# Designed miniproteins, single chains, continued (3): the designs that were tried, part 53

Each design is a single chain, and the fold is of that chain. pLDDT is the mean over its residues in the fold that is shown.

## One batch from the design tools (miniprotein)

Design m9820
Fold by ESMFold2-Fast:
Structure m9820 (fold): chain A 70 residues (1-70)
Amino acid sequence: GPDAARSGAQAAAMGAAGDAAGAATGGYELHKNSPVPEAREAGLAAARAGAAGDAAGYSKHGQQAFNKAS
């Protein structure tokens, strides 16, 4: 939905700036529908933090989702 698209676009912009949150961009969005429960939970937590305006939580959970991909 629009919130997920907005969160993904914001994380992508942060990644373009060389931020750790940007490194999590692909992981958080890509792993939103992962068959791995841990990656899905981390992706959902990142989306929730983003919706709440919690930049630190957004970055942390996004990074965890990305880490599961690597």
Scores: mean pLDDT 55

Design m9821
Fold by ESMFold2-Fast:
Structure m9821 (fold): chain A 71 residues (1-71)
Amino acid sequence: SSESKKAKEESKKLSEKGKELAERGDAVGAQQQINKIASLKQEYEKDEEAVKVSQEQIKVGSEALGKVNES
């Protein structure tokens, strides 16, 4: 429960930071945030909810990086 909440909050913060970096044109910084979310997913793989949140945040970050290449 506590670990799941921390993983969700951390993944959300990393995703928000990654989105801000991508919007400012820092694709490398945004990718680093996505990599950190992936690491959290591996650490909390035993908690299905935490894994799901991490996967969703990785998808959001990846989509933001895709938009940087188009914009």
Scores: mean pLDDT 72

Design m9822
Fold by ESMFold2-Fast:
Order: structure tokens, then C-alpha cells, then sequence
Structure m9822 (fold): chain A 82 residues (1-82)
């Protein structure tokens, strides 16, 4: 359905943004806290506008949950690479 499509698109955007933030954090040798802040900033900038365009609350909640899951997975991968 539309909620599933929005969640998938949000997950893809979040995964890309989180991976780019993780690579930058590794390159700059950031702490875990600084890496988390950078990842949150990139997610807000790249995925925030997409989430704000979703008018249906259930669809927006599904997409936001997918973003949070993708961000957590990339943070776990980042920590394993250090």
C-alpha cells in the first residue's frame, strides 16, 4: 500500500544519509556521540522534508519508524568498524 511505499522510500533515504554520515565520522575520527549528532543532522536534512510531505498520520508513523530502524542499523555498523 501507500504506507509501505513511503516506509521503503524513507528507509532508502535514511540508509543513504546515515551511511554518508558514518563514512564522514570515520574519516574525521569523530566520537560515538559526535557521529550520532552528525547522523541525526543528516537524517533531518535529507529525510525531514520527505516526512513533512506525508499528510496521513499512519503513513508518517510507519515512515518515521523505518527511518529510526535504518539509522540504528547504520550506527551499529559504524561502531563495529571502529
Amino acid sequence: GEAEKAAKEAEELATKAAKEAAEEAIRKKLSDDEAAELMNKKLTEEVGPFLLKIKDLDTANEAAAAVAEAANEEMVRYKKRK
Scores: mean pLDDT 81

Design m9823
Fold by ESMFold2-Fast:
Structure m9823 (fold): chain A 84 residues (1-84)
Amino acid sequence: SEEEKKIIEEVVEEARKLFGDEFADLVKKLIELMIKAKKKLLSEEELKEYHEILSKIIDLAIKNNIPGEKVREFLEKIVEKLEK
């Protein structure tokens, strides 16, 4: 939907500003999979990809010395925006 596209764009740009391009690219993929999950459209392969992306986000945060609390708060904000 147009609302979903707007949420994706806003969240991805916020991630890019806070954490950089690589983090933003992972967040874009994550949020697209979260939307599919809400609609019960996730394949088994996409569910695996979802967990792999979460692990990559955590690893990237550690590599770039981003506090885990900031990453958690950002991900919680995404979930809240999608639960409208």
Scores: mean pLDDT 82

Design m9824
Fold by ESMFold2-Fast:
Structure m9824 (fold): chain A 80 residues (1-80)
Amino acid sequence: EVKLTPLQDKVLETIAELGGPVTEREIAEKLGISLPTVRRVLDELEKAGLVKREGDLYSLTNKGAVYLIKKKKEEGKIEK
């Protein structure tokens, strides 16, 4: 069971929406938050196995993708 903070969840969704792999700057600009905050959240998500780092780029792991699919399914039930 993975419990994410609302901010960690938003960062994961942003990576998926941008189509990955993405930079820290792209996430910061999309969410309107500071780069140090993005870096901290990405480090936490990487330690949880939900994202991976490749140089300056971050992408979803299979675990992160599955987590987001679950979230999107919850949203899909109220789709209009």
Scores: mean pLDDT 76

Design m9825
Fold by ESMFold2-Fast:
Structure m9825 (fold): chain A 85 residues (1-85)
Amino acid sequence: SQKEIYERLKKLAEKTIKEVTELYKKVGDDESGEKDSKEVEELMKETGEKILKYLREGKYEEAEKVFEEFEEKMKKLVDEAKSKL
């Protein structure tokens, strides 16, 4: 359902925000943690809109691909933050 996919997006975004914030805090770079948190929130909103559009068009496979792209972007943000340790 639309609610379920939005809940998946929100949970992944919240997890990513927590992880990048904690990682950047360890190196004393709270500003980068805040910047990445904002980027995650913006990407979540954009991704949610794209998924909703595909679901309205009955393009369920494309909606899933958009979610997978979001997961990959979240992973890259966490990996980048880890690289600062």
Scores: mean pLDDT 84

Design m9826
Fold by ESMFold2-Fast:
Structure m9826 (fold): chain A 109 residues (1-109)
Amino acid sequence: SKEELYSTLNEEQQKLFNSLSEEEQELFVKIVNAAKDAKSLKEKIEAIKKVIEEAPKEIKEKVKIDERTGEVTIGNVSVEIGLNGSKDIYLNKAGISIGVAELKRAVLA
């Protein structure tokens, strides 16, 4: 449920989720529920695409998928969903994922 998903988020992620409209929040929940049981990146992307195709036109225009990572952006919020039994969901401001990736590169290089 929406409440169940929300309770798994930390305070920063809850603030990002609350910045979404009610319709965007409902789409977010549907995307997470469709993708969380995927066993591969391909299955995850296909499940997410199916949910987006069924969304209202106005909401579809605000949604982007990174075909390489399966990361979904809704408005100004990006979400990364774990694979293969991972229950980890990460929310970031759209575009901040570049900064996080660069920080990971600097630490792991």
Scores: mean pLDDT 66

Design m9827
Fold by ESMFold2-Fast:
Formats: C-alpha cells, structure tokens, sequence
Structure m9827 (fold): chain A 94 residues (1-94)
C-alpha cells in the first residue's frame, strides 16, 4: 500500500541520515574505519531488506516485495554516491 511504502521510505531516510552523519564525522578522524563502518552498514541494510522481502513474499505481497527491492537498490546507490563525494572532498582538503 502507499502508506506502507511511505513508512518504509521515511524509515530508510531517517536511519540513513543519522548513520551517514556518524560515518562522515568519523571519516575526518579515521577514513579507514569510516569505510569499514559504511560497508558494515550496507551489509546490515542488505540483510534487513532481505528479511522484509521474505516476509512480504510469505504474506503473498509480491508487489510490496518488488517495491522493497527496488527502493533498497536506489537508496544504496544514493548512499554510495554521497559517501564517495564526502571522501573526495576530504581528499581535496588534504
């Protein structure tokens, strides 16, 4: 449903904003650790997405499952792009 899609988007945005801020702040102190934490976050996000997809499929909600997969892919691409931009800006400042 649109309500469920809206809640999923809001959840991803809120959690990612806090996590991205934490990782970017860490990058100024320890870029290697920041990269490790970012990769760990993406792994955790992938696992959570798989759990939500499996639950949706078990409930016979194939369209919701597909929406979750596509939303995760777009969101992951945006996060990776933002992280790379932050990394490059720090490299230029050095």
Amino acid sequence: SEEERRKLREKYLSEATLKAQEIIDLMRQDPELAEQKFNKYLDELDKKTQEEVEKARAEGRDELAQFIVESYKRFKDLLETAFEIARRELERAA
Scores: mean pLDDT 75

Design m9828
Fold by ESMFold2-Fast:
Structure m9828 (fold): chain A 86 residues (1-86)
Amino acid sequence: MDNVFEEAVEEAERRIEAVKDHPLYPEAQALLEKARETKDPWLAMQAVWQADLGAASFVGNIEPPGLYRRLLIGSSLINKRIRERE
């Protein structure tokens, strides 16, 4: 059900909120905004990974559930790309 783009955007929003005060926040936010404009799930995933780099700055305390979800979304994006024959 539903497209991978929505899942990628939701995860990006969640990750970006966690690093709101980090120097990487503006870059992650810009990628997410671009993804919303273009409906590009790969840009949304780039925003997720940019935000993750910021989160990793907290004494190595990374949220494992968020990491697992990002990996699942990434796999879905690859599969969707194959189906779309781009």
Scores: mean pLDDT 61

Design m9829
Fold by ESMFold2-Fast:
Structure m9829 (fold): chain A 79 residues (1-79)
Amino acid sequence: MLSEEDFEIAVELLLKVAKANNIEIERPKSEEELIEKFVYLYKELKLPSAHALRSYFLGSDLSEESIEYLIKKVEEKLK
């Protein structure tokens, strides 16, 4: 489970990446919505693997534990 701080950092990162790629995403209101919207972003960007999302998290203020957690949750939704 993400901390409140890491949740907000991940939400802002999601919205920033979406805007940069001209993808319309509504602000997620829960961790489950955040994960679903990262899955949507993954599909829209046609990324080769969920690990490709790591490149967007590198250099962010997200903890390494939260980065690994989000990647794992996205991978689980892609099965």
Scores: mean pLDDT 81

Design m9830
Fold by ESMFold2-Fast:
Structure m9830 (fold): chain A 70 residues (1-70)
Amino acid sequence: DERARALLEEAKKLIREGETLPVGSEERIKLYQEALALASKAIGDARDPKLREEARRIVERVKELLREAE
């Protein structure tokens, strides 16, 4: 589960960085898209059900953030 944790931590960093950028910026959208990819990969790599649940929650959060960015 070390790899899944590392992927989730990176996804969280990208989300935090995206939050500091202006709404509607291409850079913000790209950071969120990368965070989505990392969190999705963490779901597949996680053997711990708790980590898998956390990864799914992050995926849903990022999807919502991307919809808001439209």
Scores: mean pLDDT 81

Design m9831
Fold by ESMFold2-Fast:
Structure m9831 (fold): chain A 70 residues (1-70)
Amino acid sequence: SSLKEKREKERQKQLQEKIEEVDKKTKELNEKGRKLGDESSDPGVASGLVIRAVGEGVDLLLKELEEIKK
C-alpha cells in the first residue's frame, strides 16, 4: 500500500538525518579533541572529550529511536 510505503520512507529519512547529525558531531568533537591534545601535550584530555562525544551521540540516537517506536 502506498500509505505504508510513504510512512516507512519518512521514518527511514528521519533516521538517516539523525545518523548524519550524530556522525557530524562525533567528527567535530574528534577534531577538537585532537587539537586540544596537540596544544596541551595531554592526550588524556583529548581522549576524554572523544569518549564524552560518543556517549552524547549514542544517547541522542537512543532517544530518537524511542520516539520512532512510539
Scores: mean pLDDT 69

Design m9832
Fold by ESMFold2-Fast:
Structure m9832 (fold): chain A 61 residues (1-61)
Amino acid sequence: GPTVARAVVAEALRHPEEAERIARRAAKTFGSDEEELARRLVEALRAGDVERAVAVATELL
């Protein structure tokens, strides 16, 4: 849900080089697709689009 999504995105913003690992761990914990969340979240963060990153994480977590 949105609270988990915001927490995951905040962690990835603090540790951008670990963003893929953070996304995969969150997806595994909540039963989502690890590859889909990692790819879409990393793409959004690389673009500097924090709102998209939160939206993607909210959709998948």
Scores: mean pLDDT 86

Design m9833
Fold by ESMFold2-Fast:
Structure m9833 (fold): chain A 65 residues (1-65)
Amino acid sequence: GAMARELAERGRELALAGDGEAAAEYIQKAGLLLGDPKVAEGARKAALISPVSGLAAAHDILEAV
């Protein structure tokens, strides 16, 4: 839904700014709203590993909404 898209877009912007911790929180919440806790946890971890991994995770969630 619209909320999942907004959270994923904010996560993408935070990852682009290099804020992996904030990006991880928004990306995880977006993934949880899509109904897959395992995907949400994987995306959170990706955002904490590097900005590049976080951007990829945000992109995958945005494609799912």
Scores: mean pLDDT 77

Design m9834
Fold by ESMFold2-Fast:
Structure m9834 (fold): chain A 80 residues (1-80)
Amino acid sequence: MSPEEKERSRQGAEAAIKAAAERAKKGDVKTALDLVDGMGKLLLRAGVPEEEVRKAKEKMKEAIKNGDAEKALEIGLEAV
């Protein structure tokens, strides 16, 4: 994968993270969780290790389910 493709994937992951947090803040938990799964695919494509992606997804989904959109945003942005 080229550096340009990795950067595009990172930008996509960041957009998905922000969208997930925004949906969670509005109470759209189902869409927020779907966006976290999309983020995970993009982070893998960007070359983030599988274990780090799995951990970030689990923590973000837990924060979203607990109603903590701000914590989910923080966890996601740390993974990028």
Scores: mean pLDDT 85

Design m9835
Fold by ESMFold2-Fast:
Structure m9835 (fold): chain A 66 residues (1-66)
Amino acid sequence: MEKRKRFMEEVMKLFGLDDPGLAAQKFSNKLFEGDEEVRKFLEEQAKEGSETAKELLDTLQYYKER
């Protein structure tokens, strides 16, 4: 199974959503709003070895400086 698919399943579980498109949209909105729950979720996924979570955390940190 693709690692990105597994990450998306965890995002769906976080929000209690069965639609991956709606889960992705809600996740993206909360991520850019600086939601603490989404940030903690990304930190946990990155510690478990999610490359996608690490890339998103790096991107978020970069844009926080501007």
Scores: mean pLDDT 74

Design m9836
Fold by ESMFold2-Fast:
Structure m9836 (fold): chain A 113 residues (1-113)
Amino acid sequence: SLDELIEKLKELRKKSKNPLVQKAYDILIKTAEEIKANEDDFDKALEILRKGVQELVKLLSEYDPEKAKEFQEKAMELLRKIEENRDDPEAWRKAVSELLEEFIKFIKELEKK
């Protein structure tokens, strides 16, 4: 569930000692919480998600532009999948969860440096 994902993100943030990674988790937590609040409004949820992607890419491109570009390409593919499934609430919610998991994967890879 989105609630379980938000809880997991808050714990991952607490475990990180890297201030930049903590900022990345703050962006992702905010994005996930705002999507949850707007889960019945597809266009608003998609707008929130696009802004979250843009903010995370901007933050992390200052430190790892190559990894930020890789994430942006994957995120744009998943954003297209979400938009294509506009009329299927289960499918677009699943694609949103997949995108949020790609955020987590990207942030975790940055911590390995």
Scores: mean pLDDT 81

Design m9837
Fold by ESMFold2-Fast:
Structure m9837 (fold): chain A 66 residues (1-66)
Amino acid sequence: GPAEEAIERAKKAKAELDKIKAEDIEDAALYTGRLLRAIGEMVDALLEASRIDPEAAKKIAEILAS
């Protein structure tokens, strides 16, 4: 359902963010659009989950903190 989809979106965004963070600062600058999109998806997923299912929101917050 929507809550599970939000969690999956957050996980995918976190995985992308972790890949970008592993690169040099120069590489990160080239991928700024991808970085901002990943952050935006994580925030959107958290906000959506918080309105649908507090348990899903907690899981997304844990993904963000990891």
Scores: mean pLDDT 76

Design m9838
Fold by ESMFold2-Fast:
Structure m9838 (fold): chain A 90 residues (1-90)
Amino acid sequence: SEEELEAALEGQRKRFAEFIEEAKKAKSKEEAIEKLEEARALLEGELALAEEELAKSTDPERKAMLERVIAELRAQLAEIDKKIAELKAE
């Protein structure tokens, strides 16, 4: 449902915020990068699974939900890549 989708997206956003906060609390730049790279690997795995489910799905409601989840994951991955690049430039 739309309500279930919004709850799922909110959960994804909260978890992403926690990944970023943990990276900020890292003892060194190297540790922060390692934490962000671990988060990136996890999100890449989730993106791959969501894309596989989208390819196999025939239900329009489920397809729409998966497309929104995929868009959120791609946005989160782009933000992680940006933060890693910023840290490496320091």
Scores: mean pLDDT 86

Design m9839
Fold by ESMFold2-Fast:
Structure m9839 (fold): chain A 112 residues (1-112)
Amino acid sequence: SMRDQLLYAAEGLREVSELLLEASKYLEQGDEKKAEQLVKKAKELEEQTMKELSPDSRRLTASIYTASGILVSEKRIEQGFDLSKASKSQRLRVRAEIERLASELLEQRARE
């Protein structure tokens, strides 16, 4: 069902968020190789998650992801964050926040 697919997408994006946060921590510790491996794993998981969705569920998930990106970007700009000056670690934390918000919104949509 659409509901089950949205819950599946939410779980996938939640795991992607956790991998990106872990990658950010390794970058802060100077372990660039471990961070790169985690970012690659996150990308592969995101691609696999989207591939498993029906076209309608994929379009809705992409729409929610885009909305999440806008909301996170607006919040960060209001807080004085300049993405052009952000470190690689800070950029991964922003991506993780977008993935996490998208996951939460997908779970909410699945309950409607």
Scores: mean pLDDT 89

Design m9840
Fold by ESMFold2-Fast:
Structure m9840 (fold): chain A 70 residues (1-70)
Amino acid sequence: MKELRKEVDKLTTELFNKYRAGTLTVQEARDIAKRLEELQKEAEKLGDSMTAAHAKNGVDLARGVAERLS
């Protein structure tokens, strides 16, 4: 459980930092969204609703950024 939260936080932080720096690519945003989607499903299976919600928010953000950069 703690490892999933750390990975979600790491990916979300990377997404934000690269987006703010103007270095985030469409492909990177899509890859981050896909990984966060996998982490959301894993957190849901473990009953970790807080980590699942954080991952879901990260997916929505990453997809929105990818669409905006396209």
Scores: mean pLDDT 82

Design m9841
Fold by ESMFold2-Fast:
Parts: sequence; structure tokens; C-alpha cells
Structure m9841 (fold): chain A 74 residues (1-74)
Amino acid sequence: SSELEAQKQEILDWVEQRLTENDIPEAVRQAILQQVESMLSQVKSQAELDAVRAQVDDMVDHVIALQRQRQAAA
């Protein structure tokens, strides 16, 4: 239980760091963090956590790529 909660917090901290390091705007960072928190709140097992972690990794990479494309197009 406490180990699972610690891993969830590590994921949230990692997401915040990645988005901040890639200069993602505050409004977008808040939206993504809320989405990740929502996804993690449904996790009750290690297998579910591993699946959500993979999904979160993909989502963060996609958001960073999309933001860079938007900046290049503007």
C-alpha cells in the first residue's frame, strides 16, 4: 500500500519535472497533472501501476512533441 502510493508520487514528480524542463505552459501542465492524478487514483495494484506508467510516459512525450510543433508553426 505505502510502496504503491510512493510510486504514484514518484510518477507525479517525474511528470511535473519533465513538463517544466520542456517549458510546457502552466495551464497545459496543470491539465496534464490533473489527468495523471485521475489515472493514478484508479490504480490498486502493481500491474495496474505499470500499465498506467507506460500510458503516462506516452502521454507526456506526445504533449511535449505537440507543444514543440505548435511553437514551430506559430
Scores: mean pLDDT 85

Design m9842
Fold by ESMFold2-Fast:
Structure m9842 (fold): chain A 85 residues (1-85)
Amino acid sequence: MKLLELTVVAPDPESTTVVLSSPGKLTLTGFAVNPGPGPTRVYIEVEESEVPKVEEFIRTLVSGTATDLRSGRRHPGVLGRFVER
């Protein structure tokens, strides 16, 4: 398992669970730390075999065209990285 950390701007402040989707590619569900209208960290556990798909999805988010499935917001300031524990 790899742990993915995302920093997103203006997530849904009512949700500690964040769902990020890319149409036709994948859906990621993660846990938000201190959800709110400002920058929020989201942590997602990823199987190593799925890492290439997740990396492609992060590139889509960084382009500013992806939306949060729950909030419908764009994430132009997304920073994504895999962290070791």
Scores: mean pLDDT 54

Design m9843
Fold by ESMFold2-Fast:
Structure m9843 (fold): chain A 66 residues (1-66)
Amino acid sequence: AKEDILTRLESGDLSGPIVYTNSFGQQVDAAAALRDLQASYAQDPAGFERYRQSVINEVKADLDSA
């Protein structure tokens, strides 16, 4: 369910895939993308947290529009 995606993103539960359809009609695994970005932001953990919040806001907007 859409609410399950938001709950997992907000709780930081990246232990399994978080697959949803983005505004471009593409299936995205947000958990895999966020894990990869966390590794890329190893030198800037604050930047990763700002990005994570941005992703949560984008997912909320996509879910509200559907």
Scores: mean pLDDT 73

Design m9844
Fold by ESMFold2-Fast:
Structure m9844 (fold): chain A 60 residues (1-60)
Amino acid sequence: MEAERRRRLTLWAAGQLLAGVSPAEVKDRLVSRYGLSRAAADKIVAEAQALVAAIRARQA
């Protein structure tokens, strides 16, 4: 996968998680809408979860 496409999908996934969408639903959407393998979708969701955790940790 191209780095830019991966970055865009990770940011999109992070936005969905911040909006309250479950990680499982985000993963399913990555597979169904973007044609990603289960492994690729899992990796993107994991990266998005780490990003969301970092953002939330900085909110006072």
Scores: mean pLDDT 80

Design m9845
Fold by ESMFold2-Fast:
Order: sequence, then structure tokens, then C-alpha cells
Structure m9845 (fold): chain A 55 residues (1-55)
Amino acid sequence: MKAVAVKDVPLDTPAVLKLKKGEEFEIVKEYEDGDYLARKDGKTGLVGKDKVEII
């Protein structure tokens, strides 16, 4: 499932996927705690649902 970042996501921890506002990525899994497991350019990490829009 394809999504776009609506805000910058910093790489402050190794579990987070670093994204810039406007970058497109794939959602791999949705967690109940308000995070997605996301994939971009062969890397995977967590991103908050509040920072993404599904397209």
C-alpha cells in the first residue's frame, strides 16, 4: 500500500524510518499503537500515522 509523508520524520532512533515531507513509501504493516511499518529504498522502519497520508 502506497503512502506519502505529510511532515518530516527525523532519524532519532534506529527503529524509525527517516522521511522528508512529500516522500512516497510503502506501508508493510499497521500497528494498533498508531504506527506503520514502512519500506523505502529497501529499508524498513516505523513511522507515525499522524505523519502520513495513504494514496
Scores: mean pLDDT 76

Design m9846
Fold by ESMFold2-Fast:
Structure m9846 (fold): chain A 77 residues (1-77)
Amino acid sequence: SSLDLLSAIRTKDLAAARAAVAALLADPNFQPEKASGIAEALVSVLGADREAAERLAEALRNRDLPAAQEAVDSLLA
């Protein structure tokens, strides 16, 4: 879920964050509009880098798992 992803990024748990991204993209009910909300929460609530958060949102909208996992790696670097 989106909450699992935000929690994993907040706690700097790379394995959990990658797993949460994979689970989000495996869910056929995931709405692309939620990707923008996730990016905004990462920046405004967690102080994440805007560029990395926007790369994650783009990957989530496109259901691009490799790109989403690379964006997560950048967010936790």
Scores: mean pLDDT 80

Design m9847
Fold by ESMFold2-Fast:
Structure m9847 (fold): chain A 100 residues (1-100)
Amino acid sequence: SMEAKLLEEEARLLAELAPLREELAASDLPPEERMRRLLEAYAALARERNTPEGRVLALLAELRVALAEGDEEAAKEAVEELEKLGLLSEETLEALREAV
């Protein structure tokens, strides 16, 4: 299932980003800036996978960054891209639409 693929790929991405997470934790950056940098690195790495699950995870991370920054246009664009992929359940897509 797509859900199982998403969970498995997320686990792999988080493992690969562990060194960056440790570097950010040791930094004097504000928590919001650390999270932004981690999410941007996550999205970039997920896109590099060039897989359907990687594309979904990248868009979800980009949506989270857009919402945190108050970028309504970027948030809407990410949701529209997720809808076009047709890989998430309608229940999940409805929840994402309500978040923007």
Scores: mean pLDDT 87

Design m9848
Fold by ESMFold2-Fast:
Formats: structure tokens, sequence, C-alpha cells
Structure m9848 (fold): chain A 91 residues (1-91)
């Protein structure tokens, strides 16, 4: 359906934002963790699970809060991704 395509586009955008945040880290393990978290968020969006998407965005922001090089960008990426998700999960 058209709605399923929009949800997939939001999932792809979230993963793209995750990759941009990961690029700010010199730790490949941290970068991989951020991308994996956004992939999990994207799966929740594709399933129509707003509650789980909100939880995943909050968890990423919380886990990255102690890493000064990525924390602001991770919070911004999580918030932007969640705003996009709400548009395709609240319609």
Amino acid sequence: TELQKKRREVAEKAIELGRKVAALSKDPGMGAHIVAAMETFGRSVEKGDLKNAEAQARNLTATMSNYKDVAPAAKEAAEESLELAKKVLEE
C-alpha cells in the first residue's frame, strides 16, 4: 500500500541519519551500535508500532548521552526520525 511505502521511506531515512551520526565516532563499535539501533527503530515503524519506536528513540538518546562526540547528533537524529514516524503512524 501507499502507507507501507511511506513507512519504508521513514525507516530508510532513520538509518541514513544513524549512519551520519556513526561517522562522527572514531569507534567502529559505537558506530555499528548506532546504525543497528536505527535499523531496529525502522523495523518498528514498518510494523506500525509507534510505542516501540518511541521507546527505541528514547533508549538511543539515553545510551549515547555519555559520549560527547555523538550525543547531540544522536539526540537530534532520534527526535527527527520520531517526528517522521509519527506522521506515518498517526495517519
Scores: mean pLDDT 85

Design m9849
Fold by ESMFold2-Fast:
Structure m9849 (fold): chain A 100 residues (1-100)
Amino acid sequence: SSDIQSIRQMMQSQSQHMTSHSTSHGDTQVQQMFQQVYDMVVNNSSPSDIQQQIDQLTNITNQTISQNNYSQIDIDSYNGGIQGLQDQVDSLQDLISQQQ
């Protein structure tokens, strides 16, 4: 449906934006994980598969933040990006469940 397509496009835009996000630390691993979410959305992966990738992204991001001295702005940017993807995958799951 057009609604499912719109949410997937929003997820693609959000994950691509985060892949290009530049921090003072050059967070290659975090950027690669956002790229993996992007690839899964583009390849029409299920919401549950995308959720598993978001869970991995959250874990890697938390590890990266704990190992480096990030500014609060950089921390908020990554947390905001992850929260945006989480909200979108929840909406995608709801729409798919409603269509059955």
Scores: mean pLDDT 78

Design m9850
Fold by ESMFold2-Fast:
Structure m9850 (fold): chain A 81 residues (1-81)
Amino acid sequence: MIETPEEKVLRYLYEHGWVTVDELAERTGLPKEEVQAVVDRLVAGGYVEKIEGDKPQYRLTEEGKKLYEDYKARRAEVEAA
């Protein structure tokens, strides 16, 4: 089972509160530019909210939490089978 870059980012945001792109890149093992692109798409889709600052921070919206819970449910089904 392969986690997509989007799923890895969603998982980390789901397990942690406000996080930076630098932290996401370090913890997921993804390049910073790829993490930034994923996060920008999730913000545009309403799944992630951004707080501006010298180090912008991101968190899942309620819709983003539901998106990750769907991914988690599919993973649990595969692990249970």
Scores: mean pLDDT 77

Design m9851
Fold by ESMFold2-Fast:
Structure m9851 (fold): chain A 105 residues (1-105)
Amino acid sequence: SAALRAEAEELLARARELGVEAAAYFAQAALRALAGDLEGMAAHLAEALRALGGEATPEQALAAAREALAGRGVVAPTEEELNRALAELAVGLARGLIDAAERAA
């Protein structure tokens, strides 16, 4: 998805500008998911959770993301649909953190 990739790239740039480390990692996780690299996504998700004061392995972070999608009733029968849904989740998390940071400024 070209539009979702562009949004993730814009959010990454904005997160770096604002110094919102967790949002930068969520945006990077989205870009890795869109590239079909779930291992890279998992690593960036774990770093995002660490930046928020939590602790998770890459495997735990990816499992939590999959569980969040299931809890929302997201049906992703293909690997491409799952990767897109995971990217959309990560983009939403990055956007929420950036919005919160901008309101606090």
Scores: mean pLDDT 86

Design m9852
Fold by ESMFold2-Fast:
Structure m9852 (fold): chain A 69 residues (1-69)
Amino acid sequence: NEAIELIQEAIKLLEQGDVTGAIQKAIEAYGKVEDEQAKELIRKAIEALNKGDVKLALELLQQALKVLK
């Protein structure tokens, strides 16, 4: 699943401190995901990253992965 791979890459980039790269991957995942709940979680994660809240963004991206299982 392309959306799952993109979310996992976004999480990895955040763990490496690459916020810009993580935002790009999260936006790409948002465009690929069909599940409405996961899409909303990814949107909130992007908003959190734009506000500098990396911890919240990680939690939201991890929740999106659980929804997409």
Scores: mean pLDDT 87

Design m9853
Fold by ESMFold2-Fast:
Structure m9853 (fold): chain A 90 residues (1-90)
Amino acid sequence: LSEKEKKLKEVLIKFHEELVEKSEFLSDEEIEEARKAEEEIADLLDKYINGEITLQELIDKLRELAEKSKNEVTKEIILKFVKELEKIKE
């Protein structure tokens, strides 16, 4: 795997782990929102890896997803992902 792909997978794994850890204290609606966000992130990652979208488009779509998130935990994890992607571009 490329360094970029490895970094992207690590953040997705951390998102899933954080969701599982906090699921005991989240409502069913918050869990469903977080799961949908995880699915959207996975889809965007696949599109980027397949060359369907640029890295900038991935970052922009992730920021949009974070802004739409009502759950603070989901928003924070997505924004951490964006910061990691920005480091890769440096």
Scores: mean pLDDT 75

Design m9854
Fold by ESMFold2-Fast:
Structure m9854 (fold): chain A 93 residues (1-93)
Amino acid sequence: MEISLELSNEELAELFREAVEEGRPLYAAEVLNVALYKFKISPYSKEMVFVLAPYVARMSREEVERIAEAIRNGDKEGLVEVLLEIGRKYDTN
């Protein structure tokens, strides 16, 4: 699905939250992928969508809100920290 790089941080945050609420983990992963690229955390890659989607599908409401808040505020460091926390939690189960 097409997600514009021209979207504001607030628009990206709300789109991510809505995609998760609608049960669309691939779409939510693409929104997150765009945010990671826009914040210069990672290069844009369609492969990243498939890497992120399983993590997104397992996110709690609190984790979704933490990611949305970090995106909304342009908080690159906070976004990286919450994603690393989720990754560790997923891989150690």
Scores: mean pLDDT 79

